# Ledger of designs, part 65: designed miniproteins, single chains, continued (3)

Each design is a single chain, and the fold is of that chain. pLDDT is the mean over its residues in the fold that is shown.

## One batch from the design tools (miniprotein)

Design m10249
Fold by ESMFold2-Fast:
Structure m10249 (fold): chain A 94 residues (1-94)
Amino acid sequence: SAEELRALLAEISELAVELDEAYKAGDVEAMREVIERLLELARRLAELFPDNPLFQEALRLIEEAAASENPKDAYRLAMEGIYLAALGIQEQLA
């Protein structure tokens, strides 16, 4: 539903702020926790919209972020995934 998509967009936006704060603090454990939460949301979006390439690519990027041992790479990949997921939700709401 549109209400559920708006709630997911809000949650992704809050997780983006939490990720940025954890990255700036050098808190790798907090970054990993945020990325795992993003991964759960990305999987749900990819399952709900299997034919939407934005959600499939967002999932791929966030999976790569979760697998990355480099915090800077994890941050960059997760933020790229967040951007594509948010764009996909905005297109679904239009």
Scores: mean pLDDT 89

Design m10250
Fold by ESMFold2-Fast:
Structure m10250 (fold): chain A 86 residues (1-86)
Amino acid sequence: SLAEARAKIPEIAKETSETLNVKEEDAKLIAELALRVIEGEMSVEEALEEAKEKIEDELAKAIAEGIFAPPADRDAAAARLEELIA
């Protein structure tokens, strides 16, 4: 259920933060924005704009772009992530 998904956001954010070496607060914001898109509360474009405005870390921004980018741009987003991780 959506309520169960929301309850798991802190756990998912912690695991994502530890795995991708990003701040837990940035991982949590990305997870919350993704859930709002799934719920129909915001568009993918609005989620991407909010992530870019609120996230200062370049790696976390690249992750948000990879999640919220149109399918045509996903390969470019993945390449940016690889550069930032290296």
Scores: mean pLDDT 70

Design m10251
Fold by ESMFold2-Fast:
Structure m10251 (fold): chain A 55 residues (1-55)
Amino acid sequence: SASLLEELRKLAAANPAAFAQFAGAESADEGIALLERNATDEEIAGAISFLKQTG
């Protein structure tokens, strides 16, 4: 959902390297694009949970 993507973008901006590594992407922007196109809301929520634990 859009609200989950906005939360993910906010957290990824705070820790872009950790997010890129989690997403298997070369940048945070690439990771967000991959999740926006391919991920379920549950998968996006998982990424948010990971980033909250690292920051």
Scores: mean pLDDT 78

Design m10252
Fold by ESMFold2-Fast:
Formats: C-alpha cells, sequence, structure tokens
Structure m10252 (fold): chain A 74 residues (1-74)
C-alpha cells in the first residue's frame, strides 16, 4: 500500500541518518497525519518522490527552527 511504501522509505532515511528523529516522530504522531497524507498523495506511491519530499520537509523543519531562533534574538 502507499502507506507501507511511505513507512519503508521513512525508515530507510532514518537508518541512514538522512532525516532527523524529530521529523520521524512527528510524521508517526497524530499531529503529523496531514503532512504524511500529503506526501503520500503527492508522491503517488513513487519511492523516489517520497524520498525527495521527506528530505525537503526535514530541510524545511530545520529552516523554520532557525527562523524562530533568529526572531527570538532580533
Amino acid sequence: SPEEIFEKVLEELYEKKLVSEELVEFLRSPEGKELRDKIIKESEGDEEKIRKLLLEEDTRLGVEELKKAVEKVF
């Protein structure tokens, strides 16, 4: 199923340390369900598209945390 392909790719990226533990825990939480569903839908079950979207989201999460840190200082 698309959900099983998603979990397989997420686990592979986590094992290779290419995505953060924070992203993995978020995507496996109820709060991350909308993002998970969005990635599955946009990827159409393509493993490489799932990898790309997961890496983009991990990068976005890091940028957002940096932005919040800058806004607290300035």
Scores: mean pLDDT 78

Design m10253
Fold by ESMFold2-Fast:
Structure m10253 (fold): chain A 101 residues (1-101)
Amino acid sequence: MKPILSIEEIRERLAAVPGMSREELLELADEVIESVENFLKEYGDKLSPGQLAEFESILEGLKLLRKRAEAGQLSHEEAQRQLAALLANLGAALEKFEAEQ
């Protein structure tokens, strides 16, 4: 299993999104999906119902983006915008989680 991405790693990935190719965006989406799945596996039992729902919503959004982008249903610019928004939401959710520890 790949490691869980830190808040700083999420910020680095978010900053790089505007310069990414389609292939790089899909690879990043796969990396972030695996990171969120690993986070939920390790910390899911420690999350409030609201926190769990927030992370599950982000994960579902990432999986939908990945499928639509691969199927050619999203433009490159739309895939960049949606992935950036999901990464920003993930970073904010992780910051809230760490602040409540």
Scores: mean pLDDT 83

Design m10254
Fold by ESMFold2-Fast:
Structure m10254 (fold): chain A 84 residues (1-84)
Amino acid sequence: MEIEKKRKLLKEIEEEIFESLLAMADSIKKLALEKAEAAGDEEKKKEIEEEYERIKKLIEKEKEEALKKLEEMSDEEIKELIEK
C-alpha cells in the first residue's frame, strides 16, 4: 500500500472521530437547552450556549491541529504509526 493512501486513511479516520465528537456535543447541547427551556431558566440557557460554543471551538481547533500534524508527518513516521 502506498504511503499517500495510508496518510489519507489516517486523515479520514481523524475527520470521522472529530465529526462524531461535534455531533455528540451538538446533541448534548440540544438536550441541555431543552431541559433549561422546560425549567424557564434563561440564565442557564445562556451559560449552556456559551460553554458549548467554547467546546465546539476547542474540538474544531484540535481537529485542525491533528490534521496538520498528519500532513507534516514524514513517510517514515506514517509507516511507524501503522506498523506499531
Scores: mean pLDDT 80

Design m10255
Fold by ESMFold2-Fast:
Structure m10255 (fold): chain A 60 residues (1-60)
Amino acid sequence: EEKEKAQKFMDELERRVEAGQITLEEAVLEVDKFAEKVSPEVAKEMYQRLLEIARRRRAA
């Protein structure tokens, strides 16, 4: 459940970043807040995905 909620959160966050609805800086803050509520393993996966989103955004 926790991992599934984190994946859904990251999917929505990626959509919002790609749509220009939030900045990368705002996305980092959102991930930080969510990561406090999940296990360290799930938080690590979320930050890894955030890095991938940031790399794609800068490459585009």
Scores: mean pLDDT 79

Design m10256
Fold by ESMFold2-Fast:
Structure m10256 (fold): chain A 97 residues (1-97)
Amino acid sequence: MSLVDLFNKVVQMLIDGKMIPSDAISYVRAWIDGDQAAIAKLDQFSKTHRVKNSVQSILDTIDQIADLLGRHAPSVDVKNQIYDLKDQIKKQIIAQS
C-alpha cells in the first residue's frame, strides 16, 4: 500500500467512526514501522468499533497524519499528493459541516 492509499484509508476510517484519533495516529505509525501485528489488531477493532468523532478532531487528526506521512514520503511528489489530498478532504468535511 502506498502512503497516499494509507492516508485515504485512515482518513475514511476516522470519518466513518471506525477509529478514534489516537488509534488513527497509531495505525499510521505501525504502518511506517512495519508492525504488522499492530496493524492487524487495529483493523480488527475498526470492523466492530463505532464512535462519533467531532469535525474538529477529524480535521486536527488529518493534519497530524499528513505531517507524519510527509516526513516519511519517498519523494516531493508523494508529499505533495498527501498535502493536496489533505486540503481537498478538509474542504469537503468543512462544506458538509
Scores: mean pLDDT 83

Design m10257
Fold by ESMFold2-Fast:
Structure m10257 (fold): chain A 85 residues (1-85)
Amino acid sequence: MTVTITVTVKTENGSATVTLTLETGQTVEKTFTVDGKEFTVTVQSEELDPNKARVSVEAPDEYTSKEATIDATKDQSLTFTLKKV
């Protein structure tokens, strides 16, 4: 099953939205920039429950990392608001 995951990353310096297409059992990632800094969103299908996926944001060291678990049986939209450490 193929689903579309829309992820918005917000910081105090700006925001960006990326769209990823996830198939059951796959891992997909997308790298993008917010205010000249590089962020990577990874969506990974869960091995023990393919109806679930983990979304993680790898941020520059000045920000806190964020993760969420989503329902991978339907299209999803989520927003991560990242704070400086």
Scores: mean pLDDT 79

Design m10258
Fold by ESMFold2-Fast:
Parts: C-alpha cells; structure tokens; sequence
Structure m10258 (fold): chain A 98 residues (1-98)
C-alpha cells in the first residue's frame, strides 16, 4: 500500500538521521492509511514507536524518542479518524490537537 511505502521511507530516513523528514513521511503514511480505511496500520505505527522508544532510551538519543512520539501520535490520528471507540478522552484530545 501507499502507507507501507511511506512507512519504509520514514524508516530509511530515520536510519540516515533525517528525523524531520522521517516525521513528515510518518504523517503522510498515516494520511494514506486513513484515506484507505486501514485501521490495522495504527498497530504498525505503535510497534515502530515501541522499538524507537527502546532504542532511544538505550542510546540516549532524544531524536529517536521524538520520532517515537510522532509515530504514536500518527497511530492515534488513524484510530481517531477511523472511529476507534476504545480511545480515552485524553487520546482523542491529543489526536485533535495534532
């Protein structure tokens, strides 16, 4: 899917240290997933966020932690846009603000 290609682009950009460009690619991937109705893509973004959080903590890399937060927010945007009823009021507020 387009969302998968954009996610692969984001991962490649992150590996090159191009964190701002990686964030833009993650946002584009989320929009592509929303446009296609791919609610399951949110789980892939959460998996990426978990991996980036662990790596950022181990290497003390604030840029990876920041990218992890972007991946988590992008997952929340997909879940909010596609009607995930399990979202808390706080998670909905974060999705609306982002």
Amino acid sequence: SEAELLLNKAEALAALGQVDEAKEALADAAEAAIASGDAAFADKLLDLAYKLTIKGAVYKDAALLDLAEEAELSALKIRYALGDQRLTAHERALAEAA
Scores: mean pLDDT 83

Design m10259
Fold by ESMFold2-Fast:
Structure m10259 (fold): chain A 65 residues (1-65)
Amino acid sequence: SMADELRKRGFELATEGQEILDNSKTEEQRNEGLAKIYLGASYIALARGDDAGAATLLAKAEQFR
């Protein structure tokens, strides 16, 4: 289902973002990690039907790009 795909991609993005953040040495790397974490969280929120929460998390992700 679309929800299953969104949740899977959300967890993948959050995991990738956390790994980047944990290994970050520059502000650019930290921002990349945070952007992916918030984007992943937005996908998970969307998969749960939380459109408002997903929009807020997506806006946070865009702040770190």
Scores: mean pLDDT 88

Design m10260
Fold by ESMFold2-Fast:
Structure m10260 (fold): chain A 78 residues (1-78)
Amino acid sequence: MEKLEQALRDAYERATAEHPEVAPIARKAYEDAVKSKGNLTEVMYIMAKYANEAKKKYGPEAGEVLTRAMREALRKLN
């Protein structure tokens, strides 16, 4: 549990530092993912949902930033 929350927090902070414009969407994704309490399927669904929203609102680079940050967080758990 704690490792997942830390990895998600690090991913959120990294994405926001690299692309501040995604901060509102990244924050919602982080909050929803933490509420899943380690349900990895739900976390993956939440991240895909918000990455797609970022892509629609801010362009493909914004979606890619969120996708990469989350893949890195999940990789640290495996």
Scores: mean pLDDT 75

Design m10261
Fold by ESMFold2-Fast:
Order: C-alpha cells, then sequence, then structure tokens
Structure m10261 (fold): chain A 82 residues (1-82)
C-alpha cells in the first residue's frame, strides 16, 4: 500500500492540504472548505498524516455518502502518486 506509506510520512497539515485539493475537484471549493474545517476540528489531537486521512475519509462519507468519499479518496491517490 504505497498510498498508506506516503500518508504515514506526511504531517497532519500536509494531508489536510492534499485532501482539500482532492475534495475541491469532487464537491467544489466552498463545500471543500467547509469539510476541511470540520476535519481539522476532529483531528486537532492527531499527530500523524495517516490518522488524519482516515478521519477525513470517514467525515466525507458521513457528510456526502460513500460514493463521494470514494471519489475523493481516488483523487487523493492520484495526487500522491502523480
Amino acid sequence: DEVWKILSSLSPEEVLEIFYEAAKEVIGEEKAKELIEEIREETKDEKDGLSVYKTAVAVAGERYGPEVAKKIAEKVEELLLK
């Protein structure tokens, strides 16, 4: 799992930035900003990028459903792998 290795090497803020870019392309800029603010609040005590990413995907799924969360996750993978 190359994606998991990369996410584990990133800081919480770096993961939030990549997740924001991915979400922006799927749900639009305004909704992505709102989503990232919620994720930041829920992950404020997290120390590693992988934990932040897991919470981010869960929050996206809760707010927009599993199909949208999957599309954002696929876009994150695209951004991390090139």
Scores: mean pLDDT 85

Design m10262
Fold by ESMFold2-Fast:
Structure m10262 (fold): chain A 71 residues (1-71)
Amino acid sequence: MSAEEINELARKALEAVKRGDIEEVKRYVEKLAEHSKTIALAVLKELREVAEELGDEEMAKALEELYKQMQ
């Protein structure tokens, strides 16, 4: 997977967070994890911070649980 593909998946995951689409966020993060668990965990941390800033408690909780499961 190229750096461009990684950046595109991260961008799509961020857009899914902004839409409240938990299942799409999980799919993009899982694709990132297939390439690198380290990158997926870093992206998850950033996405959780964005969800917290947006006040989306359901999204933030789902991302925290996914982070713990992948750690």
Scores: mean pLDDT 84

Design m10263
Fold by ESMFold2-Fast:
Structure m10263 (fold): chain A 62 residues (1-62)
Amino acid sequence: SKEIEELAKKTAYYLVNGNAEEAIKYFDELVKLAKEKGLSQEEIDRIFLKYYFEYLVEKAKE
């Protein structure tokens, strides 16, 4: 789902950039929407970690 991907990207972006409050907000929205669409917690975690890792690598290069 595009909406799940966008929420995962927002969560990862804010977490990597030190905005924990926004990261928590978007992560809660991600979990709620993903569970409504029938995703397991493991699937949610994998989607989040993919974007978190990508943003973390980009941040480390700057």
Scores: mean pLDDT 84

Design m10264
Fold by ESMFold2-Fast:
Structure m10264 (fold): chain A 73 residues (1-73)
Amino acid sequence: MSPLQKRLLTLSLEEIRARLRAAGVPDEYVEPAAQALYENKDKIKDASDIALTLVKAGVPAEYIGPAVRALLA
């Protein structure tokens, strides 16, 4: 089959923002996190890649787990 597995993150930028907000990420971190995830979507192949991208975007550790779960839900 086509590479469905290597696309963990197929969400639009708006959908990423909405899911981060739903996960309780403060709005000040939502924009940089959403942009970083969207720009790196082709390199994100694992939940760990999402978590690392969020950390690099400056998201505090307490929001990483909820954000990853919301993005994969």
Scores: mean pLDDT 77

Design m10265
Fold by ESMFold2-Fast:
Structure m10265 (fold): chain A 64 residues (1-64)
Amino acid sequence: MALTEEQREEIRRLAEERGRSTSEEYLERVGALTEQLMATMGLGPEDFRTAAETALELVPEPAA
């Protein structure tokens, strides 16, 4: 995947800060959408945080 290990860890931190799930399945979905947003919208590395935050809002948490 196009995301670095550091970017994946940033997504986990953002999820924790927002009280979202930190399950591997949820974080992989958020990561995939972040990559898609960056690719399809022509976003650069500077926009990573905005894309990740948007993905966290758009990806539903897994049902309990």
Scores: mean pLDDT 75

Design m10266
Fold by ESMFold2-Fast:
Structure m10266 (fold): chain A 89 residues (1-89)
Amino acid sequence: AQEAIERAFELARKAAELASKLKDEKQRRAGIEAAELVVEAARYAQAGDTEKAREAIEKAESLLPELEPEIRELVEEGIRAAREAVEEI
């Protein structure tokens, strides 16, 4: 669980960093929001709150179509890591 949680945090950090460099304000905000939701999911998984972790994952997934392709890939990987952490609880 801990390794999956750390992977989710790392992927979210990378996604947020790339999103912060985007010139389009809407795309930048969507990328940052999705990264924050991956962090939220990982934190809830770390706390053992599987229901809230899944809710955060579902919210992050709903933003995937709004994201730049490179940021989408990082968020998708972060979602997978967060789901892995939830399944190990």
Scores: mean pLDDT 85

Design m10267
Fold by ESMFold2-Fast:
Structure m10267 (fold): chain A 117 residues (1-117)
Amino acid sequence: MKLSEEGLASFLEDAKTSPLAAVENLRKAIEAAKAGDEVKAAQLAAAAMILASTARISAELLLEAGKISEEAYELIEKAVEYVKEGLKALEAGDFEKAEEYAKKAEEYAKKAQEEIE
């Protein structure tokens, strides 16, 4: 399947922004859970998972199209993995571990953005 120029630009923007957006939603979900707002925490956690999945799919398509480096792809994949681990820790009620994973995810997401820019 050939992507249009507009389609490739959209996936590139998603690859650049979605990892950091996933981290932000994960952090907000942790704060909502700590405040006892379980509905808001669940909604933010779902948003973080969707954004993490979007980032991975976009990165895979861009790598296949030769629009990002293998290094950028690996950094995005690590950021996505740490978001998923943070969400698991949040579900287990381990807020300290969830925050640690969010911090690691942010580090890799920022490195990925630098490699793409």
Scores: mean pLDDT 87

Design m10268
Fold by ESMFold2-Fast:
Structure m10268 (fold): chain A 90 residues (1-90)
Amino acid sequence: MLKEKLEEFRKFLEELKKKYDAGEITPQQAIDELLNRASELKAETEPEFRKEVNQLMLSLARAAERYRRGEITLDELFEEVKKEIDKILS
């Protein structure tokens, strides 16, 4: 259940990066789509997995803030989120 949802989120992340790399969406649109999908994931997650999903959301929020401050690139934001997903899946 959680594993399947995280794998779907990882695929969504990869598709957003492809759209961004192709120039189809702006960095802000990519971040907004990621935050929206993460909120959906949290709403759909059972209480037993809330800690893991909250940690993913915190990592995403922190990466988005660092991007907003010009501390990281959007590519680095995608990599940080992917690493957090992979950590929860391992």
Scores: mean pLDDT 81

Design m10269
Fold by ESMFold2-Fast:
Structure m10269 (fold): chain A 61 residues (1-61)
Amino acid sequence: MSDEERIDRMVEVVSQSSLSPEQQLAWARAMATHEARLEGRSPEETERFVRELVARVRELL
């Protein structure tokens, strides 16, 4: 799965939750950071991935 597809999937999961906007953003950031770390991504790649996911979630709020 591409990074774009992964981000889209995560955004969908977070957006479907009954959490507050603040909790959704926190969850998205934590989830993206955890997955990037498990994949062995560089700090720069991790930050990009987290930033893009958080931006996508924020657009839906």
Scores: mean pLDDT 76

Design m10270
Fold by ESMFold2-Fast:
Structure m10270 (fold): chain A 57 residues (1-57)
Amino acid sequence: SMTKEQIQTAIALLIRRRGKISQAEMAKVLNVSQSTVSAALRELIKEGKLSRSQIKK
């Protein structure tokens, strides 16, 4: 499985490259659970590296 750091980096790169993307699409692309993506997104938002407006609903 990917480490926390690898998942966070992969999410940041996906958003930068594709623009607005949903949690479900991130989970599919990274082959991880949606709960894993949700946890990584919460951490990135807390660290000020990501805004909720960048995530597709």
Scores: mean pLDDT 80

Design m10271
Fold by ESMFold2-Fast:
Structure m10271 (fold): chain A 98 residues (1-98)
Amino acid sequence: KEEEIEQIAKTIVLANEILTYGISREELDELIKKYGLKPEHAELLRYIRDKNLSLEEVARLLSEKYGIPYFDALLMLYGMTYEQVKKILEEIFKKKEE
């Protein structure tokens, strides 16, 4: 569960970097390797980059894939730090355990 939250938090942070800086495929692959992202998260990030998705489209994708409320997903894409994103995800997933 903790590892899953860390993977999702890293994925959201990298999605924001793609939206903000226009990361190349090579750079994205290096970051995926650096953060040890599992294939499902890596594929999502490559899809976001390749389709040049908008902020709102990425927020919707994250909401659907990870079961995160759309507004929380949108908020996390506004340049939050890894620690801030992780804290929000911990609160969301804690609520789902009940």
Scores: mean pLDDT 81

Design m10272
Fold by ESMFold2-Fast:
Parts: C-alpha cells; sequence; structure tokens
Structure m10272 (fold): chain A 93 residues (1-93)
C-alpha cells in the first residue's frame, strides 16, 4: 500500500506517532497537498495537541483557504468558541 494507506491503518489502530511519521513523509513529497496538512492536524487534535493542530490547519488554509479555515472553525466550536468559529466560516465566502 501507499504511505497514505499505511498512515490510515495506523490511525485506525490508534498508533498516532506512526501515523504522524507516515504523513510527514507524504508532506515532504507533496508539500502543496492541503489534505496532508489537514490529516496531520487531525492526528495532533486526536493526541490533544491542539496548538499544533491549529498550526497545521493554518498551513492548509495557505494552500486551500476553505479547507483550512473550516477545520480551524471546527476546533474553535469544540472549544466552545462559537463566535470565533462563525467569523472563520464567514471568511470562506
Amino acid sequence: GSLLTEAGRALLEGRLDEAIEKLEEVKKQEPENSSIWVELGNVYERAGRIDEALEYYEKAAEIDRTLGLENKARVYESAGRYKEAEELRKKVL
């Protein structure tokens, strides 16, 4: 399987550090692929490393504004920061 398949399997099995390692390899090969930056953010979010997750979503937003900002908005909503989440979503329009 591909590195993405291996990362996905690691995520399903709760092996977050292995998933990060595989996704970092893909990111080096495809730095313009916003989906990889989002997947890294998702893994850091699952690990409770929210500040790092937000950094990855911000980088994703530099490549794909809608994708990155929607993920940041979801993190703010999960933290009860509904007004900030709504403001981020308005920027997508």
Scores: mean pLDDT 84

Design m10273
Fold by ESMFold2-Fast:
Structure m10273 (fold): chain A 75 residues (1-75)
Amino acid sequence: SMEEEKKRKERLERYQKEVDEIFDLMNKIPSKEDREKFLEEMNKASDEIEKTVPDEERGEALIKKAKEIAQKMLE
């Protein structure tokens, strides 16, 4: 249905914005080694979030986790 296609498009647009925000956070980490650790921790967090968080809340959970990981690496 057209309604389902519209919702799918809106989800993809939200996903792209979320990816961009996470990428911006990663780029603020000055060391290459810490950026690699950020990606490893995000992969682990993504797996956990996929198991525990509903699809509609997943993006917000990922951004929150990305901010937590980035903050630890900047300290």
Scores: mean pLDDT 78

Design m10274
Fold by ESMFold2-Fast:
Structure m10274 (fold): chain A 96 residues (1-96)
Amino acid sequence: ERVGELNDETLEELLEKFREWALKTNPEKAEEIVKIFKEIMEKHKAGTLTKEEHLRLVAEIAYLMNKLEELLKELKEIGAEKEIIEYVEELIKKRK
């Protein structure tokens, strides 16, 4: 119930907060981050967002925000699948 309410109301509010935070932190990349976030929301509402696609888009946002290392640590802490961890590690390596 609480999670359901957050999905309906908070997604639009989160998008606005993400836009403001992205503009404050990475103004040059803020527009691209917002576009990816909108894509996630749109596909989620349409029921077309796959687990792999969701993780790819989240990793893309983390890449743009220079937070891939934080994402990698979180994924390892929750015991995410090896393929997902390796994908994020490759993105970090490619950036450097």
Scores: mean pLDDT 66

Design m10275
Fold by ESMFold2-Fast:
Structure m10275 (fold): chain A 75 residues (1-75)
Amino acid sequence: SFTRAASENALKLFEKAKSEEEKKEIIEKMEKMIKELEEYLKTATDLSEEEREMAEETLKNMEETLKKMKEELKK
């Protein structure tokens, strides 16, 4: 799915990042993707129940990943 691919790409970039600055950039991109998905889910009226559930699960997984990234960065 598009949100899963975005999450996977973010994780790979985070793992490859050597500097705190690069890690912060990845976090910002992740936050933007999460916000865009939230807005999409709020405005979409033609999503099936299955599609909505999958998107909500992906959103939750992305939020959990973001939290872990922020905790690692905060130290």
Scores: mean pLDDT 76

Design m10276
Fold by ESMFold2-Fast:
Structure m10276 (fold): chain A 62 residues (1-62)
Amino acid sequence: GSLTPAQEARVEAALPVVKATRKVMEEAGWSPREVGLFIQRLLDEGKSLDEIAAELEKRAKE
């Protein structure tokens, strides 16, 4: 394919976060800024992309 295996892995790893970001913006009314700051904080805490997606999905349901 046109993507390297490393590029494909990064895209696949990001998909749950992208989906959860959309949910928290649509269902909980978060701004793109609020989502960005939340993701950045979790990354700074050493959270994986799967853990970040799970936390965003929890926030979307509140």
Scores: mean pLDDT 77

Design m10277
Fold by ESMFold2-Fast:
Order: structure tokens, then C-alpha cells, then sequence
Structure m10277 (fold): chain A 95 residues (1-95)
């Protein structure tokens, strides 16, 4: 799977999620952005990796701000921490 395939898949997923809650849409975007960040870091494109990591973190923060309870916030962090961790790990290895 190429970076281009990941970008297209993420965009298509967001189109399908138009009827989902805003929190769910922001979570989907954050996961896609963290996946892109991890792939760009793996390729040595540190500038793009850092850009997508920052954007992903902003969308994750938006999703968390829309969650209605601390339990929901903990669940969100548990589900999406893996992609964020992968992006950070690949970025550290690229430097």
C-alpha cells in the first residue's frame, strides 16, 4: 500500500462518515493523519511527518473536547493511541 493509497482511503472514509457524529469524524481523521505521519516518517520525510502528526493531534483534541464523559475520553485514547505511537516511533527513528 502506497502513501497515495492511504491518502485516498482516508478521504473516502471521511466522505462515508458525513452522517456520523462530529466526534467520530474527528477521530477518523486523526487516525488517518497519524497513519500518514508514520508513513512519511518511515520514508524520511520528517517535515511532512511532523505536519500530519500535528494535524492529527489537533483533530484528536477536537474529538476529546466533544466527548461527554471521562470514560468516553479514556476509551478514545485507548483506541487511537496506537496510530499516534507508531507515528512518533517512526519519526524518532527517521531523525
Amino acid sequence: MTVEDLEEGGRETLELLKNASEATQYLARAVGLFTLAAEYAKRGDVEKAEKYLKEGQEYLDKALSLSKSSAEKQTILGIYGGPLGAALGNLLLAK
Scores: mean pLDDT 69

Design m10278
Fold by ESMFold2-Fast:
Structure m10278 (fold): chain A 84 residues (1-84)
Amino acid sequence: SKAAEVRKRLDESSDLAKKLQAELKAMEAAGASKQDILDFLEKKAEEHKDAEAGEPVLLATEIVILRLELGEATIEEINEEILK
């Protein structure tokens, strides 16, 4: 799935990304909904919007993919947000 591919990229990119991936896995193991995960990632994106190059883009991409999986976004909206 697209979310799994983004999680793999997060794991490979930085210590911050690895920490976020670990928190996401813990939330999934605790039975968190996709909406709970989306809310968590939106909060983390806001907290880390000034982080080192690439990490805010990865967080924004993950949020957009989760919105697509929740049925809240179209393919056109996904492409627009990723290519910004």
Scores: mean pLDDT 62

Design m10279
Fold by ESMFold2-Fast:
Structure m10279 (fold): chain A 57 residues (1-57)
Amino acid sequence: MDRERAEALALALARAQGLDASASEAQRNGMGTAVAQLSGVSREEGEAAARAGLEAV
């Protein structure tokens, strides 16, 4: 599973949308789903990557 790609994608999406660690739970869930679908990782891994990306912004 390409965890590094998922985390990089999550950070790029967060920056592009102007989202950061203060994002709502619904926004975090939406990002997790998008990251999972685009990177081919599981939903749980997409959610973890989205959280890491939002915190890294």
Scores: mean pLDDT 78

Design m10280
Fold by ESMFold2-Fast:
Structure m10280 (fold): chain A 74 residues (1-74)
Amino acid sequence: MSEEEFEAEVLIALGEIYHAIGKISPSKEDQIEAYKKAIELYREAIEKGSGPVREEAERNLKQAEEDLKKIEDE
């Protein structure tokens, strides 16, 4: 595993934490901030990752963007 691949995996893990925080956050403002942070982390993971790691980051990014849109459209 390259240093960039390891960084990408760490970024995915952090993104997943913020994505989970967004799902359980009591306020709409906190949910939006958490999802935006997850989106930023997943985008960085896509830039640093390759192959399956990048594909995982892309799937997680899509889910976080969909979750953010649902909250912002309410």
Scores: mean pLDDT 85

Design m10281
Fold by ESMFold2-Fast:
Structure m10281 (fold): chain A 93 residues (1-93)
Amino acid sequence: MASEGGKALNEAAIAAVRAAPKEKVAEAIGYALRAIGAVVEAALGGDVEAMGEEAGEGLAAAAEVAGSELTEEEARELGRRAAEDAAKGLEGA
């Protein structure tokens, strides 16, 4: 089952990539994948706080490249929640 935080982060990442200009799509995808990778590392026993911050920074970078309305604060909160939910999901399974 996808975590609620992970789902929200994934939806935000996809929205950022869709909003990106054609010449920036690959760059936006790179940042989105970095954010998702940080969430996976949190699930695998990485530092949840550090990985949440990295996920938020990756998502914020993807949004900035895309010209998205997503703020850095919103991106950081999405990263934090996704990392926390991923870590809890693994421990609760």
Scores: mean pLDDT 78

Design m10282
Fold by ESMFold2-Fast:
Structure m10282 (fold): chain A 78 residues (1-78)
Amino acid sequence: SARDRAIADIARITGIPASAIRRHLPTQRDDDTVARVFNQHMTPAQIAQIGRILRGLPDDVATQIRQALAATLAAQAA
């Protein structure tokens, strides 16, 4: 699916296993929290590449992946 391809591409860009991102898919975060976590844990180039991938998806799917990625990054830092 387009979602699974996007998760695989993000996993390659970030070095995070796709399975770890999928584990956090039910998690919800506000946009400010997501932005803060991304800026703390990823380079501007990685953020730009992920943004391009997510713009190719339906808004609800993009939001779910963005929130899951932020939750995964926060969990790995804890």
Scores: mean pLDDT 81

Design m10283
Fold by ESMFold2-Fast:
Structure m10283 (fold): chain A 65 residues (1-65)
Amino acid sequence: MKVKLKGSKEKVEVAYISFKDAEEVGGVKILDKTETELVVEAKDEELAESIIKGAKESGFEAEKI
């Protein structure tokens, strides 16, 4: 399940560091990063929904792709 996060450059950079750490544990994979967008792949729909919820709570726009 792919998820796109869109936010400020600062928020995307912080999220990227967090997702890099999560990628080492497993369950998520970083697919793409720009200055304002981050695309990640979650192992299942439940994790994708959790990521979207957390991202929106943190001020990102987030959607399934």
Scores: mean pLDDT 83

